# Designed miniproteins, single chains, continued (2): the designs that were tried, part 112

Each design is a single chain, and the fold is of that chain. pLDDT is the mean over its residues in the fold that is shown.

## One batch from the design tools (miniprotein)

Design m7893
Fold by ESMFold2-Fast:
Structure m7893 (fold): chain A 81 residues (1-81)
Amino acid sequence: MPSPEEQLLADLENVKAWVEKEAPEEEKERALSAIDEAMAAIRAGDLDGALAILDELAKTASPPVSTAARLMAHRVREAMA
């Protein structure tokens, strides 16, 4: 059974793959950078940092990127509970 960290990282890798394929070009670089930073924070055990990055992406990106970021932020909050 994957750890909460492994599950969050797998979900973010899936979001990253979707962004690389389907996201608007003007948002792609920023979204990929934010996802990479969130993944690095999770690997470092900094769930607060990952949450802040994902909440910012949810505020600044267009749907569906903002929706994916919001859902991932929710999962990080669940892992912190």
Scores: mean pLDDT 81

Design m7894
Fold by ESMFold2-Fast:
Structure m7894 (fold): chain A 65 residues (1-65)
Amino acid sequence: GSPVAREVGEKIRAMGDAITAGLKLRGDREGKKVVGAEHLSKEEAEELIKKAKEEYGFDVSAFGG
């Protein structure tokens, strides 16, 4: 066992967080609430998206969020 298994888990979580953040920002633009994203500020959502893109190469905008 190595930190690699945890790293894969963290990558999956970061991708999920970025998708939620992308939906939150779209909801804000449309004046709608996104379940599970109400706790995120605009700045926090942008930070999660940036982190996933820069650290894991995951661009949430390619997936509709």
Scores: mean pLDDT 73

Design m7895
Fold by ESMFold2-Fast:
Structure m7895 (fold): chain A 88 residues (1-88)
Amino acid sequence: MEELIEEAKKAFDEGYKDGINRAKKEGLSPEELAERIRKLQEEAFNSKDLLDQARKLGEAFGLAYYRGLVTKEDAEEALKKLIESFLK
């Protein structure tokens, strides 16, 4: 269990960094960024795999952070909620 939680935290962090890097590299419009965030969040909610959920949520929050829609604290809180939901 502890190892899976650690892997989920790493997956989220990797997704978060990938999201920021993608936003920088692709030069997406605000509308395109919003659509990608929406799709990633929808895919995360539909996933039954904790690691897949963590990675996709991380990427969505990374994109949102780059756009100035969320803080780093918001991203950390989302990860905490995901892990708490899994532990139920």
Scores: mean pLDDT 79

Design m7896
Fold by ESMFold2-Fast:
Structure m7896 (fold): chain A 68 residues (1-68)
Amino acid sequence: APSPEELLDEFVAVAQEIAKVYSQLSPEGQAQVQKELAKVEELRLAGASLEEVLRAMREVLDRAKQLL
């Protein structure tokens, strides 16, 4: 299983890649990514594990790439 440190490093890497893709999106695409990120924050506030939050962040990245 990945360590908490590995999960956190991957979280930061995914967040940085989301930011990079986000800068290339239309205003409508950016609004959609913001909605998906809000859902990830709701998941975190509901007590989801770092692994579950990271999985949700990867889904946001995949969604952002689909909006390019």
Scores: mean pLDDT 84

Design m7897
Fold by ESMFold2-Fast:
Structure m7897 (fold): chain A 101 residues (1-101)
Amino acid sequence: SEIKKKIEELEEDIKLLEEAKELIEKNPESPEAQKIARGAVWAAEVVRMREKGESEEAIKERHKELVEQLAAGKKISVEEALEAIDYLIEKLKKEIEELKK
């Protein structure tokens, strides 16, 4: 079933996000944790912007701004990273529930 495969993929994505959360909590200042934190914060922002009906051009401009801020040495806090990951996990869980209907 295509639906079963999609659910399995979403469940694996949740598992990877939970593992990322543990890594960030254990060693937040590591280059690996900071890379994962940046990715999660950006992914969460994209989801929020799309839900608000923002254009793909607006999303691209915002991405450019964030990349420039991070290149200037801005670090992602543990709180920001964990909030972003928790938001993404809840979105994936909701998608699984919708697929099971």
Scores: mean pLDDT 82

Design m7898
Fold by ESMFold2-Fast:
Order: C-alpha cells, then sequence, then structure tokens
Structure m7898 (fold): chain A 103 residues (1-103)
C-alpha cells in the first residue's frame, strides 16, 4: 500500500530529524534552545490541526522523552490525508537536510 509506505517514510524522516535536533542540543544547547524547539513543534502540530497532540509533544520534548514524542507523531500521521503526508515528507526532507548542514 503506497499510502502506508509514505506514512512509514514520514515517521522514519521525523525520527532522524528529532534525534539530530536533540543530539545538537546535548552538545551546545541551552534550556532556552530546548524550550524554543518544543514550542516550534507545538506550533507545527497546531497548524496541522493537532493542537492537543502538539501540547503533549512539547511536554515530551521538554522531558527529552523521545519515545513518547515519536508515539505522538505516529498518531498525528495516522490522522493525515495522502496529500498531507506527501507535503509532510517534503517539509521533513528539507528540514532534515538543513539541520544536517547546521550541525
Amino acid sequence: NEFEELKKRALELFRQFLELQLENLEKDGSEEALEKLAEAYKKFFETLGFKEQGEKFKEAVLNKDKETALEIFEEVVEGLSLEQVKSLIDVLEVALQRAKESS
């Protein structure tokens, strides 16, 4: 199923992106940088229509709870349309490339 493979791709890209961002914060990050990252994710999920998931994701990021953050993202992806998942993959590929260039 193409749609299921695209959802899986979005989850894999997001896992890599989140891990890289958290790794960068462990090296040279401040509490302020962690708060900004958590707030950015909350806002991102709100723009997708997942306000409650965005709030929970912010809490997971602030607690450095990667497993809970990934579970929330998986729940969000399951609620997206085919076009939304394709758009998300495009956004994540650009974001991951940019993050790699900044680290």
Scores: mean pLDDT 82

Design m7899
Fold by ESMFold2-Fast:
Structure m7899 (fold): chain A 90 residues (1-90)
Amino acid sequence: MIEREREIESEDGQLRYRGRARAEPSPREGIAQRTLIQRDGQESHIQREEGEARIEVEVERLSGDQDALAIMRATLREGELELDLELRLL
């Protein structure tokens, strides 16, 4: 199991988010991605999966009560056992 974590903060420090991704390597070579969008405390998933790779993604708001979009994308490279995590606040 491979795990990555990323935190992001707004310019004024009012909004803070934490993203986590966990992946189980598949014997299949390729790239797998999962995108999670959290809007104002509500979560939705946009999934794009290739092969049999499994990626779990979590986004948590640590502080703030303002309207915000938090977007996290996790990318797994099967053959290289590499998990990349990108977290953005809009």
Scores: mean pLDDT 71

Design m7900
Fold by ESMFold2-Fast:
Structure m7900 (fold): chain A 81 residues (1-81)
Amino acid sequence: PLRAARKEPAWTEEEVERAAASIRRTLAELVAQGRLDEAISLLTTFIRYFERRARFSDPAVRAKLEAVVAELRAQVAALQA
């Protein structure tokens, strides 16, 4: 429905879930290969990206982005332990 150029186009809850699933798959592959630094870098990059996007999202999408960020932060802590 949106056709005009916008900074950070609006995400749907479905798009957030799709992105989270993709991140989980890539993370699993990196961890399986022992690429922990790359896994941490991936998680840190997406945490920053999702936190930024959450600031400009509607409350439902923001809640999902914040939940994903919490999950990714927990995974960073686990990988650094």
Scores: mean pLDDT 78

Design m7901
Fold by ESMFold2-Fast:
Structure m7901 (fold): chain A 74 residues (1-74)
Amino acid sequence: MLATVAALVENDPEIIEKVKKTLEEAGAVEVKVIAHSDPDKKVVVGVFESREKAEKGAEAVAKLEGVIGVSVSV
């Protein structure tokens, strides 16, 4: 079952890129950057083939500076 990690981050290219790389390193098969209604924010979404990989990705991303919040959905 596919699982998704959504990270609410500061709208900073360096923060966005670091979050993308962290999700990819955790095993995300797809990573997307989505616009947020607040122009100072972005959402970075990683798609994972398993819940376990998604939870690992979420934990890694949550420790990064400039990450405001993280959610996991299956």
Scores: mean pLDDT 83

Design m7902
Fold by ESMFold2-Fast:
Structure m7902 (fold): chain A 89 residues (1-89)
Amino acid sequence: SEYDELLQKIQKLDDEAIKLVQKAYKYYENGDYKKAIEYLKKAIKVLDQIIALLDEMKARFPEHAAELDARIEQQREAIRYLQEEIEKL
């Protein structure tokens, strides 16, 4: 379904965000805090893009609004976590 295809697109963006976080921690382990912060900020930007797409999906598929709201909240929690990690660096 079109809904499932859009969820797969979101999963690819989630995978991209995870890879950016992994790169950030690799830079952190090497003492490159500037690059670590840069990559965490890039990950947050991808998560913001996922939220925008999920909000668009809610408008198109109102029958899935509750499930999409739960996914949006998960992304918002991930952003809060990454922002706290940046503040600790």
Scores: mean pLDDT 91

Design m7903
Fold by ESMFold2-Fast:
Structure m7903 (fold): chain A 66 residues (1-66)
Amino acid sequence: MSVLEEALTWVAEQLGSDRVSPAEAYEVLSKYSPILAEAIRRLAESAGIDPEERLPAAELARRMEA
């Protein structure tokens, strides 16, 4: 499992879901790691992912890493 997939899975669990959006990941992670939160936001933007679209954590991580 990648660091991205682990971070996104953890955020989804904090939200009581198996799905997470880039915007939700940024909001939650910015309290713990501003650097990781900003990296996730930029990776999603570069991959053309809608910041409000909720995807399964593993799928979101895979699309960001493509």
Scores: mean pLDDT 82

Design m7904
Fold by ESMFold2-Fast:
Order: C-alpha cells, then structure tokens, then sequence
Structure m7904 (fold): chain A 69 residues (1-69)
C-alpha cells in the first residue's frame, strides 16, 4: 500500500547513514503525509538536529499508523 511505502521511506530517513540531501530526496517521495507534517520533518532534517529529526520522524510515523484500517 502507499502507507506501507511511506513507512519504509521514513525508516530510511531515520537512518544515520544517510546524508541530508539523501534524506530530503526520500522526503520528496512521501505521498500520504499532509503538508504541515512534511514541512516540519523537512525543517528538522535541514536543522541538522538529530533529536528534532527523530521526533519529527516519530510524529509522521504515528500519523501513518493512524491511517491503517
């Protein structure tokens, strides 16, 4: 499903082995995330604050889980 695809992308974004550019490219592939949550995650990634990034990833992940039947 599209939700499962977005969840897989978020697991990749949460990986510390990816560059900021790679994380932003994956964020651009998200399709099920509302713009406000996507913007917040983008800001967290661009900040370089890994704690803020992890918190934003958790918020988006929780949102996607809420879309499951």
Amino acid sequence: SAVERDLALLREIGSRSLSQEEKLALLGKLTQVPEDLRAALREAIESGDLEAEAAAVRRVTNYLYSLRP
Scores: mean pLDDT 84

Design m7905
Fold by ESMFold2-Fast:
Structure m7905 (fold): chain A 89 residues (1-89)
Amino acid sequence: HTLTVTMLPKDPATGTVTIRAQASADEEELILTLRDESKGTLAAKSQPVRAGEVVTLSVSLDEENFTVTGTARSLQSGVEASATLESVA
């Protein structure tokens, strides 16, 4: 399955990157997976998505604390999945 995605400019004040995606076919679940290439999958959440739904993915990275927070939200249903990854503490 392929999603059409649009990356929005990074907010320089917050470091947040927003990605919009639209499902091209019905999905049972949209899975938000946070991973490090060296460590593999570190956190995951899922939510149901239907064809034509627009999902926004917002990712915030705190490099000092090595914290990544991702939130996926459907604009039609308002259903949300979020995950936070901490590599230390």
Scores: mean pLDDT 53

Design m7906
Fold by ESMFold2-Fast:
Structure m7906 (fold): chain A 85 residues (1-85)
Amino acid sequence: SAQLQEMLQNIEDGIKAIKADVDQLAPDDPAGAAKLYSQIDNVEGLVKQAKETGDYHLALQADMEVGILEMSVAVLRLERRRKQL
């Protein structure tokens, strides 16, 4: 459906933004970045399956996982800022 396609596009845009943020963190924390890239790969798998099946439940799971990834990146950035205080 058009609504599912829009939701999946928003999820893919979110993944793109997270990848850019992780790329910025990677030089200072290669191990942390590697873990985040593995989690991103899992979410991209959910998006692919949602596209192939048209399953809204998989799209909702992917959206939730993107939110968790955004929080994980925000926490790492906050921890780095705290080290500067």
Scores: mean pLDDT 85

Design m7907
Fold by ESMFold2-Fast:
Structure m7907 (fold): chain A 98 residues (1-98)
Amino acid sequence: MSVEEQKEVAYRLAEEAVSLLPDADRARAAALLRSAADSYDGFDQYYTADVLRRVADAVEAGDGERMLEIIKEAAEKDPFTGMVAATTALDALRLAKS
């Protein structure tokens, strides 16, 4: 996938994840995101871990706007991290359905 395609996909997946937020067990979704962050931190991927923890905080707070801002900023700075954040958030929110 090209860098431009990765950014576009990350944006779309982030918007989809935000749409799931009202119906999700936010505490469970945040815990899944924090678990993923701990894995990245263990591989010295500190920036990706930080982004995932910030997304987890936004999810737990029910702040979809903040969640979207964090993922978009990550995608602009590092498309790989943006894609990881978007896919991990979407998967966590899908798994944590109430």
Scores: mean pLDDT 86

Design m7908
Fold by ESMFold2-Fast:
Structure m7908 (fold): chain A 78 residues (1-78)
Amino acid sequence: MEVVVTVPEAAGATGIAAGLANAGAGPKAQRAASQDAVEHRGADGGTGGKAVQKGLEAAGLEARVESTPETTVVTVRD
């Protein structure tokens, strides 16, 4: 199943994790994104979509992340 989440760029990994949960992404995707948000605890921006993408791919999911100055779009396929 494919899930697409759009979050403000400033929301970072935490925003992506919340967006995936709200969109009904599978447990693997939610767990990988939440774990990545915890690992980047205390980081000011820039941890963003690239780190979450790597975490999702490590969990065996196909992930694409596209960032602009205002938004980050994450696409996940189980």
Scores: mean pLDDT 68

Design m7909
Fold by ESMFold2-Fast:
Structure m7909 (fold): chain A 61 residues (1-61)
Amino acid sequence: AVALSDRERALPPEVREAIIAGREELQARLAADPDLPMSEVEAFHRALQARLEEIRAEIER
């Protein structure tokens, strides 16, 4: 299960859902490959951050 922080719960629903979906995807990848390199995990985090910024920018339009 993926938990949101209090700060994250205050975000717009679209951003919250993207965070949950991203964390669930990373959790599934780690469950499938426990030896997943840190570089792959970091690349995933960077891609997720870019996606969240995209969603935030769209909400502000």
Scores: mean pLDDT 76

Design m7910
Fold by ESMFold2-Fast:
Structure m7910 (fold): chain A 58 residues (1-58)
Amino acid sequence: KADYVYYFGIPLSGTVGQNEFLREQENIKKAKKIVVRGETEAEQVKAINPEAEVIVFG
């Protein structure tokens, strides 16, 4: 089974434009596994896609 893994490079706590944030949300919703840099980002991506497996790498 091929799983899509997304590496989250933009901090959700940062100042990002609305279009950039929407694009990140689409990638988050599509991913089966999401790698984030910290616990705050992990909580944020889980809120967007609660079905995804979130991996904290840092």
Scores: mean pLDDT 65

Design m7911
Fold by ESMFold2-Fast:
Structure m7911 (fold): chain A 113 residues (1-113)
Amino acid sequence: MSEEEKREEIAKIGEEVAKKLEELAKELAKYDPETAELVEEVREKLKKMIELLKKGEVTPEEMVEALEGVVEFVKRVLEELKKKNAPQEVIDKVEETLKKIEEALKKMKEIVE
C-alpha cells in the first residue's frame, strides 16, 4: 500500500469514528448534556486531526495515538456513567460505541503496522 493510500484509508476510518462519536453525543445529550459536550469536543479534535492527516501535516502513527486517546476517553465516559447509575440503555450504547472504536483502532494499526 502506498503512503497516500494509507493516509486515505486511515482518514476514512477516522471519519467513521467521528460519526460514531456524533451519534453517541446525541444519545448522551438526552441523559447527561455535560458528558455529551465533552464527546463533541473530542469529535471536533478528531475531525481536525483527520483534516491535518489529509494535508500530510499529521502522520498515520499520530492518528493511531489520537484514536488510542479516543478509546481511553470513551472508557472513562463508560466508568463515570456506571458510577452515576445511568440507565442500562445508555450504558449499552456507550459499550457498543467503544467496541466499534476499538475495532477501528485495530484496523488502523494493521494499516500502519
Scores: mean pLDDT 87

Design m7912
Fold by ESMFold2-Fast:
Structure m7912 (fold): chain A 78 residues (1-78)
Amino acid sequence: MKAKELAEKALELGNEADELAEEALAKGAKKLGLEGGVLGGLAKLMAGVALLTNDPSLGERGIELAKEGIELGKKGIE
């Protein structure tokens, strides 16, 4: 998979992490929502750097961070 494809996936998952973080915060899960949102933001940053540097490893890192953010957000919604 090329850097662009990985970065696009990291952006998609990072947006999902942000949406789940907002829902967790709305439900009063402050720590899980904040941590999930930070990880979503870091995933999007990694995606942007991957696109600028054409580095697929940064795109892969962004996907990892976004997935962690999604899990925290889901836990906060429970």
Scores: mean pLDDT 86

Design m7913
Fold by ESMFold2-Fast:
Structure m7913 (fold): chain A 112 residues (1-112)
Amino acid sequence: MKVLILESDPRIRKLVEEAIKEVDPNAEIHFVDSEEEALKLLPNADLVVVQAVSLPKAFIEALRKYKVPLLVISDNPVVAELFLGPFDGVFIDRRELTKEKLKEAIKKLFEK
């Protein structure tokens, strides 16, 4: 699978990468530092992992258009819930973030 990660904390980046690789050892992981870079890669992405902060409207519209599963990591569950809205996604509280919770969330998003 192809995974886009929009997260600035290197410790969380490493934890997310390790969880993804344990679920799918062949996963292609793309760390992106801007929404513009993410938009270019989004049409071919199988999963997007984001920190729930203000994202540009164009990025939100692209997520809806391509129906890419969304994993939100935030220390503010209210902001995360509002962002997820009608999306098929999973929220993880940053304060309770573990490799096991990440692996469970990833598996849930890809179970059909």
Scores: mean pLDDT 75

Design m7914
Fold by ESMFold2-Fast:
Structure m7914 (fold): chain A 69 residues (1-69)
Amino acid sequence: SEKERLKEAIEQGIEELRQVMADSSVSAEEKEAAYQRFLGELEQLKKAYPELEEYIEEAEERARAIWAE
């Protein structure tokens, strides 16, 4: 379903964020931009898909945990 594809896309985004944050060749500014972009994408998805709000909020918390490392 489209909902399951969206969840898969969110999981891919989290993994990509982890890779960016772990990459020493990526500047601090680029890391912050990637983090803020991902949070913005999640906010827009939460507005478009209220039925996925809880899942998206969990994804936001996971992204914040990655950023805090």
Scores: mean pLDDT 86

Design m7915
Fold by ESMFold2-Fast:
Structure m7915 (fold): chain A 98 residues (1-98)
Amino acid sequence: DSQAMQLLGQASKKYSQGKYKDAIDLANQALSLSKPGSIVRAQGLMMLGRAYYKQKKYKKAIKYGKQAKKIAKDKGDKVMTDIATSFIKKAKKKYKKS
């Protein structure tokens, strides 16, 4: 889905600028346009996880990271599975310290 991918590109730009709420809003729009179980959906879920992590909302970050990991594993995407696994571990460490 070209439109969902374009929205994720915009979300990534907002994320790099520290505009995490804007990144979340754009990632949610991309998810609404993405197919269930697609890699684009997994990318959107990872963007949500990363943005919530930056907002110190670690429980939400873990939730979205796990959803992205499940899609990546189901698709056989080892790179994205490893990225999501590392992210979930990082978010869990922060959640336990909060």
Scores: mean pLDDT 89

Design m7916
Fold by ESMFold2-Fast:
Structure m7916 (fold): chain A 84 residues (1-84)
Amino acid sequence: SMEERRRVLLGVGHLLRAIGDILTVELIKKKGLPVSKEELLKLLERGIEAAKEALEAFKDDEKMSKIAEKIIEELEKLKKEIEE
């Protein structure tokens, strides 16, 4: 249905945003770019919110839900590393 298509597209968009935030933080760390701890935490919090929105969008899809859950776990792990 068109409604299911819209949910999938929104969920994928949220998931890609979350993945983008992971890649951004990893690149900043790898390159030693001068980004504040507060800005990194804000990026990770935004990514966690996006990944949670993706999880809700994919709640009836086992494979996509598991992907969203793993992305949340990775973002929360990165957040803990930055907070220390």
Scores: mean pLDDT 86

Design m7917
Fold by ESMFold2-Fast:
Structure m7917 (fold): chain A 72 residues (1-72)
Amino acid sequence: SAAEEARRAALLAERRERMRAVGERVLALSDAELARLAAERRYEELRAAGNLARERGDEAAVARIERLTPAE
């Protein structure tokens, strides 16, 4: 139903907003703090930052994050 589709869309939008907030926070971190996230294997947070950087066309930020995340 339209109500079920709207509810699902709202949940997906909420998740995307949370992941963008995570990406914003991570992109503001120093190199030492990013290295700590990688050492702690917090790769979902690093990938959120990488995705946000790609959305923004920030190639330097993308390269910075990708050096710290394993290839999938």
Scores: mean pLDDT 84

Design m7918
Fold by ESMFold2-Fast:
Structure m7918 (fold): chain A 82 residues (1-82)
Amino acid sequence: SPLEKKAQQLIKELESLREELEKLGLLTENMKKEIDEVIQELKDALNNKSPDEVLKHLILHAEALLGVMRMHKSISLRLDPP
């Protein structure tokens, strides 16, 4: 389904951003836990064939988190560029 493809894409984007933040030394323990929890919730929802309403809610949460983490990276690089 389109929602399953979107969820799979968000998992890949979150995993990629997590790795980038870790390599840059910008990944805090709290950020790591939050990202890992959201990735796991999406994976569990896909594996368990959760209802579309549940998957939509998790997708919105994952998109919001991705936006916040991308903003954190952008601000950190502007204030203290490598």
Scores: mean pLDDT 85

Design m7919
Fold by ESMFold2-Fast:
Structure m7919 (fold): chain A 81 residues (1-81)
Amino acid sequence: MESERQLIDDLAENARKAKNEEMKLAVIRGLISLGRTLAEAGNLELAKEAYREAARLARSLGTPEGQKLADEAQSNLEKIE
């Protein structure tokens, strides 16, 4: 659980520091995938954190591609609330 939390934090930081939009989108997709894996493993608390962080970062991009990922993360979050 601590390692998964650290991975969420590291991915979020990497998204913020990424040099271009393609890399930011790739890291955000990684957070969404991690959230799905955590949810399937029954770690719903960390899954929710991964989805919330992915949605927050995706919205901060201010791009149509970012909005699509934010909507995907939000949809996945709603399924496990």
Scores: mean pLDDT 81

Design m7920
Fold by ESMFold2-Fast:
Structure m7920 (fold): chain A 62 residues (1-62)
Amino acid sequence: SSKITSVAKIATTTSAAGESTEKSDEQLRKAIENLKAQLPKLPAEEQPSHQLAIENLEERLK
């Protein structure tokens, strides 16, 4: 990824709050798992940014 300063674009922004809030939580959990799976494969320079993204998503799941 060439853009490291903006980590907000992980999933499609077309999601609207609907009948079930559980779907949003599931999307966040999947995003967190994907980021965690990639973390050990990333160069050290990208790991801190990914770690911050993971922590932000985990905070949202609370």
Scores: mean pLDDT 68

Design m7921
Fold by ESMFold2-Fast:
Structure m7921 (fold): chain A 89 residues (1-89)
Amino acid sequence: DLDKAVAEVAKATLLAAASRDPNVLSLEVEILPDGSIHAVITFKTKDGRLGKLEIKGKEVKFYLLEDGKWVEIKDEEERKKLAPQYKNL
């Protein structure tokens, strides 16, 4: 199954990248029934804030922790500056 093989490679690549990044605090990753990746990564941003990336298939959402709440950051340039870059996921 090509889709399953692609998902397993994407999962392995994400796990390897996260394990090498000292700013990654936690990683949860699963392969969904449709063969897509669902991953939640928490990390320390370059400016010292707590960030979260949620990857669901081709969709990537970026959140910052503000006053104990996860706030979605929809500005793509802000995400590129602060979040780890997982190109091709």
Scores: mean pLDDT 73

Design m7922
Fold by ESMFold2-Fast:
Structure m7922 (fold): chain A 80 residues (1-80)
Amino acid sequence: SNTEKAEAALRKALEAAKAGKKEEALKALDEAIEYADKDPDSKKAGIIRVGASRARDYLEAGDVEGAIKALEATLKAVAA
């Protein structure tokens, strides 16, 4: 599903952010947002959309730690 693809992209963004690969992380976050937007009625997709947007803002501001924390919190929320 688009929601599963969004979650996979979010996990890829987390790994890229942890590896210091900012451009790869931003690309993965954009992919997560795109897939989440295709399932707007999904609660899980909504959580991914908000978390990915927040992580993107942190990365653009140069706050890698903030981005990682936002991504980890989002993945924990979608697993519940």
Scores: mean pLDDT 87

Design m7923
Fold by ESMFold2-Fast:
Structure m7923 (fold): chain A 95 residues (1-95)
Amino acid sequence: SEAIEEALKKLEEAAEEARALGHEATAAACEEALEVVKEALKSKDPREQLLRLIGALLRLLGEAIEAEMAGDEETVEICRKAAEAVRLALDALFG
């Protein structure tokens, strides 16, 4: 699926941007989301896939909230782009 390939690329780019800014926790969250999307594609249980992807989305939204409270608008944007990539994967698999 082109949408899944785009989601994986966006998550990789988000992780690289976060690392370039020195935000290791945000980079780790983006890398974890990337791994979750890859593992969801290998799962035989649609409910396990859905729960893992929702978990990744919630983690990224949590990082975005923490960044917003710190006044780090650039990191907020990175987390939102990564969350959009996870949503793209959700739509491709379950939409």
Scores: mean pLDDT 83

Design m7924
Fold by ESMFold2-Fast:
Structure m7924 (fold): chain A 108 residues (1-108)
Amino acid sequence: KKKESEEKKEKLLKGIEDIINYHKENSKSEKEAYQNILDILLDLISSMLGVEKEEVLEKLKTEEGREEILEKLTKNLMEVYGLDEELARELAEYIINLILESKKKIEE
């Protein structure tokens, strides 16, 4: 049901936001906060997709690899969490973008 899928997406999004806020408040620097966020999100994707963290990062360097991770993560969110395809894809894009931004902040 669309309403149930929206509620599940909201719960997952809030969980991710709570993790981000926790590390921003409890880290010694922004770089440390983003490193912790990156590690947690990579652990999550690695566990969900059965792919090593290093492989996830390597794939995200190319458009083709990003699409591959996006499709796999979208399917996992639909299958495991029961999200509708549209909401699952939106959440998957959010997670991938957050990983890329976190990596960029660490490299600065």
Scores: mean pLDDT 82

Design m7925
Fold by ESMFold2-Fast:
Structure m7925 (fold): chain A 111 residues (1-111)
Amino acid sequence: MTPADLALLARLVDALEAGDLAAVRAIMREHRAGLDDVAALLDALVDAHPDAEFLLLLRVRVDGEERVLAVAAGAPDAAAAREMQARLSAALAAGEPTFAERGPSFDAALA
């Protein structure tokens, strides 16, 4: 990941939180190759948001292709992370949102 990749991932998080589907799709197209690797995406988001306790994984369909998005929830607890998951799922109208805690068991599952 380059600094430009991290900046685009930050814009993706902002667009997802705002419910801006056009911006989400544009960013995903720009980062197609990088966003195919869930582990690399999570590492980039963890580096961008080192204080995030929860990461939200969202499986979405964009132009007929399945993609996985990881969003740093920035949530103080699991309830806030689930609320963000519900909002993102509703806004995108597609995909299987998955809530995951940033911890040793989560990191081990992605290694």
Scores: mean pLDDT 55

Design m7926
Fold by ESMFold2-Fast:
Structure m7926 (fold): chain A 67 residues (1-67)
Amino acid sequence: MTPEQKEIAKRRLAILNEMFEKNKDKTEMSKEENYEILLEMDEKMKDLPKSKYEIETIEGIKKELEE
């Protein structure tokens, strides 16, 4: 793993930990609330490289929220 990949992984982990702490008391979450959490994570990670899978997953969530 390159130093750049380690820095990206560290930033992703920090965002994930922040989101986990923010939402840890939510034992009953609706599908919509879960989608909001995923969209917030995507926004926080917008400056980080994303895989095709990540992009397709977020676009799928957006489409489902429109239905």
Scores: mean pLDDT 73

